Designed miniproteins, single chains, continued (2). Designs and how they scored, part 32

Each design is a single chain, and the fold is of that chain. pLDDT is the mean over its residues in the fold that is shown.

## One batch from the design tools (miniprotein)

Design m5083
Fold by ESMFold2-Fast:
Structure m5083 (fold): chain A 78 residues (1-78)
Amino acid sequence: SDELERLSLEELKELAKTLSEQSFLRVANSYGSGPTVPGESYSADAVDLSGLTRVDRIIRTKGVEVLREMIREALELE
């Protein structure tokens, strides 16, 4: 929603941490299941269960816009 666009990077990271790990993992896994660019895989098994580590990786590989979309999708799964 439009509210997510108003959040700072730190607020987005905190929101991702607040969301259920299960919901966020499901979204991350779906991004890794389709056609992938070599070196850009999202595997729950390969990433620390800490939300911060996954969020940092997403920002570095996909950027903040994709993180915002993943949070939006995870909220729909709650």
Scores: mean pLDDT 59

Design m5084
Fold by ESMFold2-Fast:
Structure m5084 (fold): chain A 63 residues (1-63)
Amino acid sequence: EGTAVEVLDAGNGIAIVRLEDGRRAVARVTSETEAVAYDGERLVKVTLSAEVAAALKAAGAVL
């Protein structure tokens, strides 16, 4: 689990995000506050910061 702090790219319901620890992950937004991300080894639940959630909504990467 982790927190997404930055959106690097977004489209088609999928985003590439930066986590608090600096890792990049491919994420699918599941709610206004949560996503599921693949970090290269496993699926993890990721909490969205308010800034990241707003950026994903603006980019059309939310449901």
Scores: mean pLDDT 71

Design m5085
Fold by ESMFold2-Fast:
Structure m5085 (fold): chain A 59 residues (1-59)
Amino acid sequence: GELEELGRELLRLGRERGDSGLITAGGMLVKASKLDLSEEERERAIRGGRRVLEERGVL
């Protein structure tokens, strides 16, 4: 799903750049994608991940 895909992208970029913040955020999103989250919690997690990418000029 979108949350897992976003988490994998953060992990990929984090490993490529040596950015521990991206690696941590990506790992958390992938883990969250395996949890039974509410729609609100899932949307919040997606927004957080996208913000991290936007702040780094990737989006």
Scores: mean pLDDT 82

Design m5086
Fold by ESMFold2-Fast:
Structure m5086 (fold): chain A 86 residues (1-86)
Amino acid sequence: SMAEAVREQAAALVEEITRANEAFGVDAVKATLAEAIDAATDLPEEVKAEVRDLAVRAVEAAAAGDLETARRLLEEAIRLALEALE
């Protein structure tokens, strides 16, 4: 199902974000993700703002060791982006 696919992608992203936080630091990861989301030309501006907020909060949750909160925030971000794209 789409919900299962989104959950699996969010879990994979939590692992990637955790590794990136360890390698580059939380502030660098937040800045990189915010810039990547802002560069997306296919998302409406209001959706970019919400997705960026969710992604930044997910990076912070992962850094704090709250992987479940990070996953839920990323699931919501992916869902909003998918709804806006198609």
Scores: mean pLDDT 84

Design m5087
Fold by ESMFold2-Fast:
Structure m5087 (fold): chain A 80 residues (1-80)
Amino acid sequence: MKKEKIDEYLNKLYKELESLGKTITREQALDIINKGIEEARKEGDEELVETLQLIKDMISGAKEITVEEFKKLLEYAKKL
């Protein structure tokens, strides 16, 4: 079930983000998202790929983002 896979992936990201503190670099955020896109493509989860590509586009314009802003992007993408 696609929703279950998305939820599992987002839970992993939330745990990683909690360890990073108040801000992450654009490079750190892009590395996390790119890895997720590769894993989703390998599993054939097109909805997760599209969701993560949207987040990647939003991050690409930023120098730094907060952990909370990153979490909000993940929540927004989950609703799509």
Scores: mean pLDDT 69

Design m5088
Fold by ESMFold2-Fast:
Structure m5088 (fold): chain A 75 residues (1-75)
Amino acid sequence: SELAEKIIEHLEGLVEWMKKNASKLSEEEKKRMIEVLEEQTPLLIEYLKSKGFSKEDIEKIKELIEEIIEILKEA
């Protein structure tokens, strides 16, 4: 779906931004971002399933969010 494509594109852009900038974020900013992502991701996944997104698109979205969380934790 077009919505899945846009979400994936935005998350890919965020991954690239985080790779370059996560180390410049404060410890408080990184912790808050991780908390938001961990809390909101299950709700997003449920929403995407309700919209009939493919399992492949949902898995890709999960992988990208998990990558962002990993980058934030390592920064």
Scores: mean pLDDT 87

Design m5089
Fold by ESMFold2-Fast:
Structure m5089 (fold): chain A 82 residues (1-82)
Amino acid sequence: LTPEQEKEADEAMVRIALSVTEIMIRRVPLESLSPEELEKEIKDLDKFKEKALSVGTPEAKEIAKKLDKYREELRKVLEQKR
């Protein structure tokens, strides 16, 4: 892939990640998720946040901010299960 194609793919990927995360947070009771599932989701959010920050557009920065907020919600649920 060229750098331009990689950037376009990363932009699309972070938009999809935000949409999936928002659906999960609103539709799935987080308390029903296992600690392993919560840890996996947190790791995925961290990866997509890094991608969004690397893209560096105003839209991507806003996505990173929202992903960080959802990551914190998942972390709190995980702490309650530990």
Scores: mean pLDDT 80

Design m5090
Fold by ESMFold2-Fast:
Structure m5090 (fold): chain A 68 residues (1-68)
Amino acid sequence: SLLSSLQTQLKTLQERFDSLEEKSPTLQSDLDLIKSDLETAEQEGASTEQEVALALQLVAIDYELSQL
């Protein structure tokens, strides 16, 4: 499912973030927020619009991590 794919992407991004020597408070906050949103989507279900929004948030975090 898309949610399962998004969970896998989040895990990869979290591992990349955890490996950084210096932690950005903004990235930490963004990761905490998307983790909460994905947990809610997994428990309550998500609309296509919500799934797309979550996917875009993960892409934004992936891009930020790639710039470090």
Scores: mean pLDDT 83

Design m5091
Fold by ESMFold2-Fast:
Structure m5091 (fold): chain A 66 residues (1-66)
Amino acid sequence: APPTFEDLSLEEQAETILETLKRMSKEQREKLAQLVGESISTLTKKIKEKDEEALKKTEQAIKQLQ
């Protein structure tokens, strides 16, 4: 079977999200990007004390969505 979303690299995960957004309306894409950005931001703050490298990768994923 093809790899699942969580088996992908961060870059591939971002690309998959972008491909999905491409097939949605402008309003839906904007709202989804906002929700994903907020979720990643919250996770970034939570893991900041545990893994600095993961934090930086999460920040890059957020930037790719904007």
Scores: mean pLDDT 67

Design m5092
Fold by ESMFold2-Fast:
Structure m5092 (fold): chain A 89 residues (1-89)
Amino acid sequence: GYLGTKSFTVTSSKQTVDLYSLEPLEELDVEITVRDVKTRKILSTFNATLRKSGMVRLPGWSRELAKFTIEVTIDAPLGTEVQISAKLL
């Protein structure tokens, strides 16, 4: 299943992405895909091991979620709309 999908306009070649999981794991193995929203082309795909940065309570959730953070390099012009997706391996 997906850990999360984030869409944003590129303002920097490096973007920090926060992912949230109900699984109380210290590490998650994920496949990260960066896609151009307008063209639907895949810009990059890579595997990463994410480490838990902490536990957080988000509005609407009855329990804390495990928070994972990753820095993703975006090879696209500034102003490009991109979607970053994380899939659990």
Scores: mean pLDDT 75

Design m5093
Fold by ESMFold2-Fast:
Structure m5093 (fold): chain A 55 residues (1-55)
Amino acid sequence: MSPIVQALKAAAERYKDNPEVVSAANELTQALEAGDKDAAHAAGERLSIAVARYE
């Protein structure tokens, strides 16, 4: 498995009470599985923003 998928699982577990983080992590995982680089980039940016809001 790619290191990024493992990091996404860890982030979703860490912030499981935040629906924005869970939603963004799920979208990023789906985009990566589909090989859609543009969708993966957009979802990754949204995930980063949601996580940063909790820091």
Scores: mean pLDDT 72

Design m5094
Fold by ESMFold2-Fast:
Structure m5094 (fold): chain A 65 residues (1-65)
Amino acid sequence: SLGEKVAEEIKRLAEKLGVDEVEVRIEGDSIHLRLVSSSDLTRAMAELAAAVLASVAGFKLVRLP
């Protein structure tokens, strides 16, 4: 599905940016994202990229702690 492709792309991008852990799950019209990074800047960049990708694809992004 489109949601699965978007989730895969978010995960790939976060991994490429060097986050320590990334979890992505689809629930209805929402993408749930959990990121762990020792670098606040790396995490912020991955979060921003995920938000843009989700928004463009028509999904809500829910960020988990």
Scores: mean pLDDT 84

Design m5095
Fold by ESMFold2-Fast:
Structure m5095 (fold): chain A 82 residues (1-82)
Amino acid sequence: MDRVRRSMDRLRDAVEAGDVDGLVRSSQELGDAGREVARRDPDSAQARVGEMAEAIAQMAANGAADDVILEAGRELVRFGER
């Protein structure tokens, strides 16, 4: 619980600051935390958030442009009722 929230808060702060490196790091953390939740409840909102975060980390690994990564981060924050 706390790990998902902490990573989400860091991801939101990185998006607000335009910090792509921070967004990628928080996305990796959130993806790991969401995967732990998905093992128990794959249909939970927290599991879905983890999947979205894994997608952001994968986009960065595949060389996606900073603007694309930031927009994906904004979409994840909106999904979290921002």
Scores: mean pLDDT 80

Design m5096
Fold by ESMFold2-Fast:
Structure m5096 (fold): chain A 67 residues (1-67)
Amino acid sequence: MTEEELVEELRKRLKEELKYSDEQVDAFIATLKKRAEFAGIPFRVMLLLELGRYDEAIKILEEEAKK
């Protein structure tokens, strides 16, 4: 799954399940991107963590740690 697909899945979840407005979704995603930059991890990993896809996030982090 691409980063763009993960962003769209998160947007859908926030709007449909948590009743966020478009502005709240945009602010949340911007915050996640900043948090990823601050933590020094790929934005894709932060998206996977927010979606509860921990196994996939951990796998990417382990591959990055091996480099």
Scores: mean pLDDT 80

Design m5097
Fold by ESMFold2-Fast:
Structure m5097 (fold): chain A 67 residues (1-67)
Amino acid sequence: SPEAELVFGRVLAKKPRRKVITKEEYDELFKEIEAELQKLGYTPEQARELARKVLEDWKKLYPEQFE
């Protein structure tokens, strides 16, 4: 979803630049993306699925950036 990708980019921009995203940071990013999507009017279920998809897609493209 384009909206989920924009939210992800915005949330990521708030974080310090790091080479590796830890499991804890991954969970925090997921929670923040979910919360931001809910603020945009998505249901909790939709927000969770969109946040999961965005993070999974980014992990597939840049697996080296994840712990």
Scores: mean pLDDT 76

Design m5098
Fold by ESMFold2-Fast:
Structure m5098 (fold): chain A 80 residues (1-80)
Amino acid sequence: GKVTVKLILNGELIGEEEVDTSETVKDALNKILKKVGGPEVSDDAIATVIQNGKKIVVKASETLKDLGVSGKVTIENVVD
């Protein structure tokens, strides 16, 4: 399936991309970051994912399918 991933850092919209659910959180983040010239994240990165008013802290190595997300999802914090 496909999901739209939105990246917000420090309250600012960095970017938005449609990705396959077989891709990792890292793949989605790096796709957005590459377009804006930002630094890539590693597999050791920890991301805060928000969907339907719930916050989940996940490893960047996890797939979007493993998170059970659908439609649109927001990533609001990344620690590497």
Scores: mean pLDDT 82

Design m5099
Fold by ESMFold2-Fast:
Structure m5099 (fold): chain A 78 residues (1-78)
Amino acid sequence: TAKEEAREAGEELKELAEKNGGKISTEEAGKLLEEYAPKLTGKARNAAEGFAAALLDSDGKEISKEDAYAGGEKLESM
């Protein structure tokens, strides 16, 4: 279901942060969200697209573990 896909996307985002020593590149996070976006619907898809847009608007090459976890939790709660 779309909720299960959102949960999986959130878990993958958190796992990516852990694998990178508490940091995720904006490119890595963007690619992960782009992969899952077509599988999501409704609020989960809107949340994923919004997060991806925020990452693309970031001039930074990395997002913090805190921001990654917040995004992941938002996706999981949809």
Scores: mean pLDDT 68

Design m5100
Fold by ESMFold2-Fast:
Structure m5100 (fold): chain A 95 residues (1-95)
Amino acid sequence: MLAEKLRELAEKIREGRGEVIPEALELIAKALREKAKERAEEAGLDVEEVDEFIKNQLPPALQYLEEHRDDPEFREQMAEGAERVAESVERIEAE
């Protein structure tokens, strides 16, 4: 599910579709936020503060990606990153 979507986006990034990099990053950020919220609730931390911190990191990252979307080396690194996250998610979901 999430893993399959990340693999599909990684393939598109390699094909030169840099416009899907923000979508891949948002999907990864959403998964991380959901896990962070669960962990924060268990630890008695302010879930809203943790979520806001993660959201505040996304716009600077998106700006950096937009500036480098046409760099083939950067796109390959992003595609590899998305695939590694997909593999990790797939192993967790398979349990």
Scores: mean pLDDT 67

Design m5101
Fold by ESMFold2-Fast:
Structure m5101 (fold): chain A 86 residues (1-86)
Amino acid sequence: MVGMRMYIDYENVDADQLVGMSRLLSELARLIHEKAPSEKIAEVLKKLKDDYHLTKLNIELDDPEVAERVREALKKAGVEGEARVV
């Protein structure tokens, strides 16, 4: 199992929007665990940015290859943040 911690900054999200955000975060975690292509990870990140006002995402991972895919996905989605290996 890929060990993962996520630190999330967002603005202007109400309780109903938090439910939708939680579903996308679960999908994001699943894609990362399945080592999905950066394009698929980027699509979920872009939805979090555009629909739920995600401003920044920092991720800590135990797999360097997966961290690199997440870094590429962040760049493609235009989301500020880092993927770090711990």
Scores: mean pLDDT 79

Design m5102
Fold by ESMFold2-Fast:
Structure m5102 (fold): chain A 90 residues (1-90)
Amino acid sequence: DKQKILNMTIGGLYKRLTPKGRKLLDVIKDVVEQLRNAESLVEMNDILEKYVKEGKLTKATATAIMTSVFLGSTTNKTIAEALIAHLEEK
């Protein structure tokens, strides 16, 4: 549930995730910080493509992160959108 994820504290969310989910949360936090320090859309795309190439993110999750960051969403909303995209990935 998107609303349930958005209303959780980061600590509360972390405790309820599997080890794989916690690793994904840590990766999402790291990439969002790198994207906020990027000076261009090209640089942001290069950062996301690197994470996808390294197998740390799926293309769907990377697209959700890029869209959320581009729209000026908060870190918590970006994390929620990325987790939802990952859960919907086949």
Scores: mean pLDDT 70

Design m5103
Fold by ESMFold2-Fast:
Structure m5103 (fold): chain A 89 residues (1-89)
Amino acid sequence: SSLLEEARELVEEIDEILKEASELLKQPLSPEQRERLIALMNELLRQKSRLSRMIAQPEAFSEEEKRRAIEEARRVIEEGKRLLKEIKE
């Protein structure tokens, strides 16, 4: 299924963003920047958990549920990329 391939790609993107966020947490950040990064990491882990369940048990999820999960994960990933860019500036 192309949706499952998309889900796998999104899990890899999430892992990349989580790695970058973890490295940024080692740098001097304001308390507000640190809190925003931690909140982002928690949201990305929630998205990764859902996508991983869909990949492991694809028959337990409808095509509509898969599409909505992918759409939500893409939204969170783009928000994460924007936050990382903002902090790195």
Scores: mean pLDDT 90

Design m5104
Fold by ESMFold2-Fast:
Order: C-alpha cells, then sequence, then structure tokens
Structure m5104 (fold): chain A 76 residues (1-76)
C-alpha cells in the first residue's frame, strides 16, 4: 500500500490517542502534511515546539507527553 499514507495515518493516530490534541490542531497538522509531507511536517513541528517544550519543562514538573501536548496546542 502507499507508504506515505500509512505514515500519515500513524502520525495522526499518535496525535489523537497519545497526545490527545484538539481537532483544530489536528486539522492544522493535516494541512501541513498536505503541503510538506509527513516527514517534513514532523521536522517543522519538532523545531517549533523544541523551545516551548524546554520552557514548559523548566517551569512545570510535567511528564513528556503532557509537555508535547501543551507545546503543540500553543504553537498551532
Amino acid sequence: EDPEEEKRKKFLDYLKTVLKVSEEVLKKIEEMIEKYGVEKTKEILQKKISSIAAKLAKEEDLDPVTILQKALEEVL
């Protein structure tokens, strides 16, 4: 089957089930995947959330999943 579509499905499922991001955030990430593809979207998101995640980790004693969830909601 299509490897790119499988990567997209797995990434979106991870965002829904593990990070539990909002539907608005999911839609924005889907739009990014349409423009850049899955791998490039992951790189862009990682760069954008890195600084915010670092700040959250310093200010709050939160688990990594919660930090990623909050960083994604803030960036998008």
Scores: mean pLDDT 77

Design m5105
Fold by ESMFold2-Fast:
Structure m5105 (fold): chain A 64 residues (1-64)
Amino acid sequence: MDETLEQGFRVVDLLISRGASLEQIKAVFDDLVAHIKSVHSPEEAKKLIEELRKYIKEKTGVEL
């Protein structure tokens, strides 16, 4: 697993465990998307962002 994606999953899990709102989770998702786009190629970024969206959907039931 990519280290950036692994860190993203850990942050999402931490937010959920602490009862963060969906708005807070979305804000963190947007920040992670910006970071992924800044350090990865467009194709790799798209793949990592899709995996992060899938993870959040599986954990929260919300599609971003």
Scores: mean pLDDT 80

Design m5106
Fold by ESMFold2-Fast:
Structure m5106 (fold): chain A 60 residues (1-60)
Amino acid sequence: FNPATATPEDVEAAQAALEAAQRDLERAQQLDASGGTTTEQLVAAKLALIGAQEDLKVAS
């Protein structure tokens, strides 16, 4: 793998991961709002989203 030449598949995978992380965060927020404290899950989902955003920046 050459980090200066990301493949279209790498970019597509990073975009898919970002979309999945965004959905996971939204779900975690809904669970928190429904009356269960899910602070740990919210923090984990936020970190996953940040990681996916960083991966996409590197890939693109």
Scores: mean pLDDT 73

Design m5107
Fold by ESMFold2-Fast:
Structure m5107 (fold): chain A 59 residues (1-59)
Amino acid sequence: MLETIRRLIEELRAKGYQVKLVIDEEALSPVDRVEGALIDGQKVITFYLPPETYEELSK
């Protein structure tokens, strides 16, 4: 699962998306809460992650 999320993040960045990772203690999985936004023409994807998943992805 973590390898799949890392690949997804890299693919999104390669396509011009800005990816943000946020700790959400209520999240049960890396895909439990995902938000898309357009900020000044920049496509932004935010993943709300369990603390353990955030630590693994931050390595």
Scores: mean pLDDT 74

Design m5108
Fold by ESMFold2-Fast:
Structure m5108 (fold): chain A 75 residues (1-75)
Amino acid sequence: SLDDLLEEFRKELEEVVEESLKNKDSIEEGEAKMKELVTRFGKELEEKGLATDEVEARVVGAYIELSDKFYAAYS
């Protein structure tokens, strides 16, 4: 379902953030990994016919929320 896909996306993004922090990735390296995940998930949504403006806004919102945790480690 859509909710299952969004939950999987959030889980994968959390794992990317945690991995980047544990590896002490640069801001640029961590950003690249997070953007790659968002791009791949966006394509999957398009392939499934689920890429509506509302769903894309939810994906972007999750990205902003979780990436803030990544940036906080460098503050």
Scores: mean pLDDT 81

Design m5109
Fold by ESMFold2-Fast:
Structure m5109 (fold): chain A 62 residues (1-62)
Amino acid sequence: AAELIVKMAEAAKTLPPEERETALKIIELHFLEGKSYAEIAEELGLSPKTVRELLRRLKEMA
């Protein structure tokens, strides 16, 4: 669990600056705070689909 989160955070740091901050915040809210995609989307001003797609890409990069 913790190892996957670290690898996803490292993957997020390889993204463009605009996506990097968003990706790191999504990792925090989902894995550390246990928030749903809908809750994360509302907090960050994104769609739930965007949150899901970013998390999927980060898992694939890890």
Scores: mean pLDDT 79

Design m5110
Fold by ESMFold2-Fast:
Structure m5110 (fold): chain A 69 residues (1-69)
Amino acid sequence: MSEEEAKRALEEAARELGVELSDDGVEAAANLISLGQSNETVARAITTIDGTPFSRALEVVRRARELLA
């Protein structure tokens, strides 16, 4: 799976859930998804970069992975 595919899925998931992510947050999360990192690890990166609550970041990551399935 490419980082570009993961990036588009993250942007769509964030839009659906009403969560705002920075370009840096999306890029970091997309990279981690492309490397096969856990949902929790990806969500933690989003929380660290964008200050998004962990539970909301985790929802975005889970939804993005559903869109990539």
Scores: mean pLDDT 87

Design m5111
Fold by ESMFold2-Fast:
Structure m5111 (fold): chain A 105 residues (1-105)
Amino acid sequence: KKKEIEELVEELVEALRAGDTEKAFELVQKLRKMGVSIDQIAAQIVALGKRRGEPALGQRLAERLRVIHETAEKLRRIGDLLDKKLELEKRGEDPSEVLKELEEL
């Protein structure tokens, strides 16, 4: 199972290098389901970069991972708020609180 995590991290590094954001996101979700945190994934990417003689690249890819994760979380939040706004409007209820939360994102 440790080998499985290492293989997924290597595949994630390749996806990040290629700019394949969709594949990178999918691999992050698989790793998180295995109990690996974003900080742990980032640390493993940095460690892999050091082992391969590319520490600066490892640091850059770890930073890309963090940006992708934060962006994906914001997009999920926006989606949830838009769904809630639509639900309130369908019921004739005031969506002002939801609109304020959307503007603050």
Scores: mean pLDDT 80

Design m5112
Fold by ESMFold2-Fast:
Structure m5112 (fold): chain A 89 residues (1-89)
Amino acid sequence: SREQLERLLEGVEKGDEDALDRLLSRVTQGARQIENQGRTRIAVNLLFRTMALVTEIRLSLEKKDEEGFKKGVEELRETVDELLEALEE
């Protein structure tokens, strides 16, 4: 649900790596639902984009790069919104 994803995004913003893993799992599940509806291109694009952003955010946390972290979280939030819109169609 949107509320669960928003809570996970809040955890990610606080630097919770477990929240990041749980968010990736939820996005993977949502992408699979979109793929099952025949929208494979959208599902694949959302999944790969999320995986790349999760990697970027983890690297930013390790390097203590606050600007990279904030940018990654912002892009992740946009990707989650795209996923939620696709699930509502």
Scores: mean pLDDT 84

Design m5113
Fold by ESMFold2-Fast:
Structure m5113 (fold): chain A 88 residues (1-88)
Amino acid sequence: REKAREAGDLVVEAAMKGLTSGSLPPTVATGAALGGIGAKFGAEKGIESPEVSARSAIGAAELALEHSTDPETIELAKRAIELAKEAE
């Protein structure tokens, strides 16, 4: 639960960093941020199982990784994936 929430937070940070660095298009950054927010709130509110929240965070982080060349965005997304995998 906590790791899924933290992964969601890191995905939102990656999306914001990608947007501010210009490495992610606003549409992709918005999609990744919404995925991270959903994972975080799903885990915190108990609306989603930890596994479902973790999978949502992984998918959103992978979207940021696929579309960004910014090193900080890539690092945040990779950390999100690692934490989300531990939450599964």
Scores: mean pLDDT 72

Design m5114
Fold by ESMFold2-Fast:
Structure m5114 (fold): chain A 88 residues (1-88)
Amino acid sequence: DRELQELSEVELVSAETTKGIREGKRAKSGDAEKVEEAARRLREIAKRALELAERSSPEHKKVLLETYNDALQAAKDMESVANAMRAS
């Protein structure tokens, strides 16, 4: 069932995005490597969400593009935080 497969993929990338954001936010001062790792994971999640969006139904495509934008923005924010931590 394509709809169930798409729903499963949407749920998985959303969960991965939430987890990546939480892991990045939990990094303490001096854990710049963990924040950088979270940013890298979020960029990979964004790429997967974009690839899934290209082959998904219109409703799932909208959710996946939102996930792509959220993951990409979170990655950029984490990269900025890691740079600030390393400068300190």
Scores: mean pLDDT 78

Design m5115
Fold by ESMFold2-Fast:
Structure m5115 (fold): chain A 64 residues (1-64)
Amino acid sequence: MYLEKLTVKEFLENLNKNTPYKISPEVLRALLGLEDDEKVTRRHAEQLAKLLGISVEELEEKVK
């Protein structure tokens, strides 16, 4: 999954660039329990997609 190649920082930058969600870094770190330089896992992506009300596939497209 492309999403698993991104760090938390890269994921957040791409998500906020491509979506109106404007999630703060502090909120994302608290939700995922990951440091900024750690890679996002599929499980964390699924958890975040559920919270945003979208599919994991849609989330992956928004962070490409």
Scores: mean pLDDT 73

Design m5116
Fold by ESMFold2-Fast:
Structure m5116 (fold): chain A 91 residues (1-91)
Amino acid sequence: MDEKRMEELLREGERLGMHSAISASGGLFDVSNKLTKQSVDYYMKASDISDDGMRRSIGNVRIQYDVFKDMHHDDSVSILEKTIKELEEKK
């Protein structure tokens, strides 16, 4: 269990998620979708490290899901919904 590695993975996931939201707000949905996929890959890795990493990854993905659902960013919403399901089943 490496807490520093978990924090680094969560920070990268959050950074990419933020850039994805900024891209979507600018109408760059293709770029946003690619960044969303990269963001969830980091959260999946963080979820493998500890129960805290799993809980925080689920929380962060749910926040991003709610934001993109409000933006009608359907492709990224579908990716995030699948990721939430995979994380919940992985417990």
Scores: mean pLDDT 84

Design m5117
Fold by ESMFold2-Fast:
Structure m5117 (fold): chain A 63 residues (1-63)
Amino acid sequence: MLEREIALLEEAAAEKPSGETYYALGLRLDQAGDFERALDYYRKGAEMGNEESAEKVKKMEEE
């Protein structure tokens, strides 16, 4: 289920990107243990003004 949810969210983000959608993708990937992909989506969410995504990026990139 998680893998299909990630695929659907990725498609949705490609068509209508939003900070909230990218943050949701980051969380699902984090749950799946794909921290590198989760970080990428958190970065996208942060760039769109999502504060929770920005916090995740900061912690994950600060050593």
Scores: mean pLDDT 78

Design m5118
Fold by ESMFold2-Fast:
Structure m5118 (fold): chain A 86 residues (1-86)
Amino acid sequence: FEELKKSVLERLEQLKEYIEENEKDEEKKRRAVEFLELVKKGIEKAESLEQLEYWLAIAQRGLIAIADENFEEFEKIKEEVEKLLS
């Protein structure tokens, strides 16, 4: 499990770097980078495969909302993430 978690964190860091280098929209870039940092914190606290899968599902939902410029939906997802981290 710990090796899987490390692999996932590494892949999310690579995705964050890719977005920082390739996203031309500054608002989308900022939201995606900040969101991925929150997701990484959740994954670091994950104690089970079920928790890891939940964080990955949330990451996917948030990134899709940003890509679609559905920032209202994104803010709801971000609130969900912040509640999970508290």
Scores: mean pLDDT 80

Design m5119
Fold by ESMFold2-Fast:
Structure m5119 (fold): chain A 97 residues (1-97)
Amino acid sequence: LTKEEELEVLFALALIGLSVGRISAKRQGHEEIAELFEKAADLLVEGYETRDPELFDEAIKVAKEAQKKAEEAGFTDMANLAKSVIKLLEEAKKLVE
C-alpha cells in the first residue's frame, strides 16, 4: 500500500470505531461519552481532509477523554474500543504531511 492508501485505511477504521463507540454510548444512556466520540470523529474527518496533524492530536485527546470516562463508568469494552481507535489515530497522524 502507498502512504495515501495506508492513511485512507487507518482513517476508515478509526472512523468506524468512533461511530461504534458513539452508538454504543448513546444506547447505554451515556450521552456525554457519545458526544466525545462524535467530537473525535468530526476532528478526524477535518484532519484527514485538511492533512492537519494538529487536528489529529485534538482527536486523540478527545478519544482519550472518552476512554477515561468509559473506564470510570465500568464499560470495559467501550474503553478498549477507544484505546484501539487512539492507536489507529496515532498511526494515521504519522502519515499526514
Scores: mean pLDDT 89

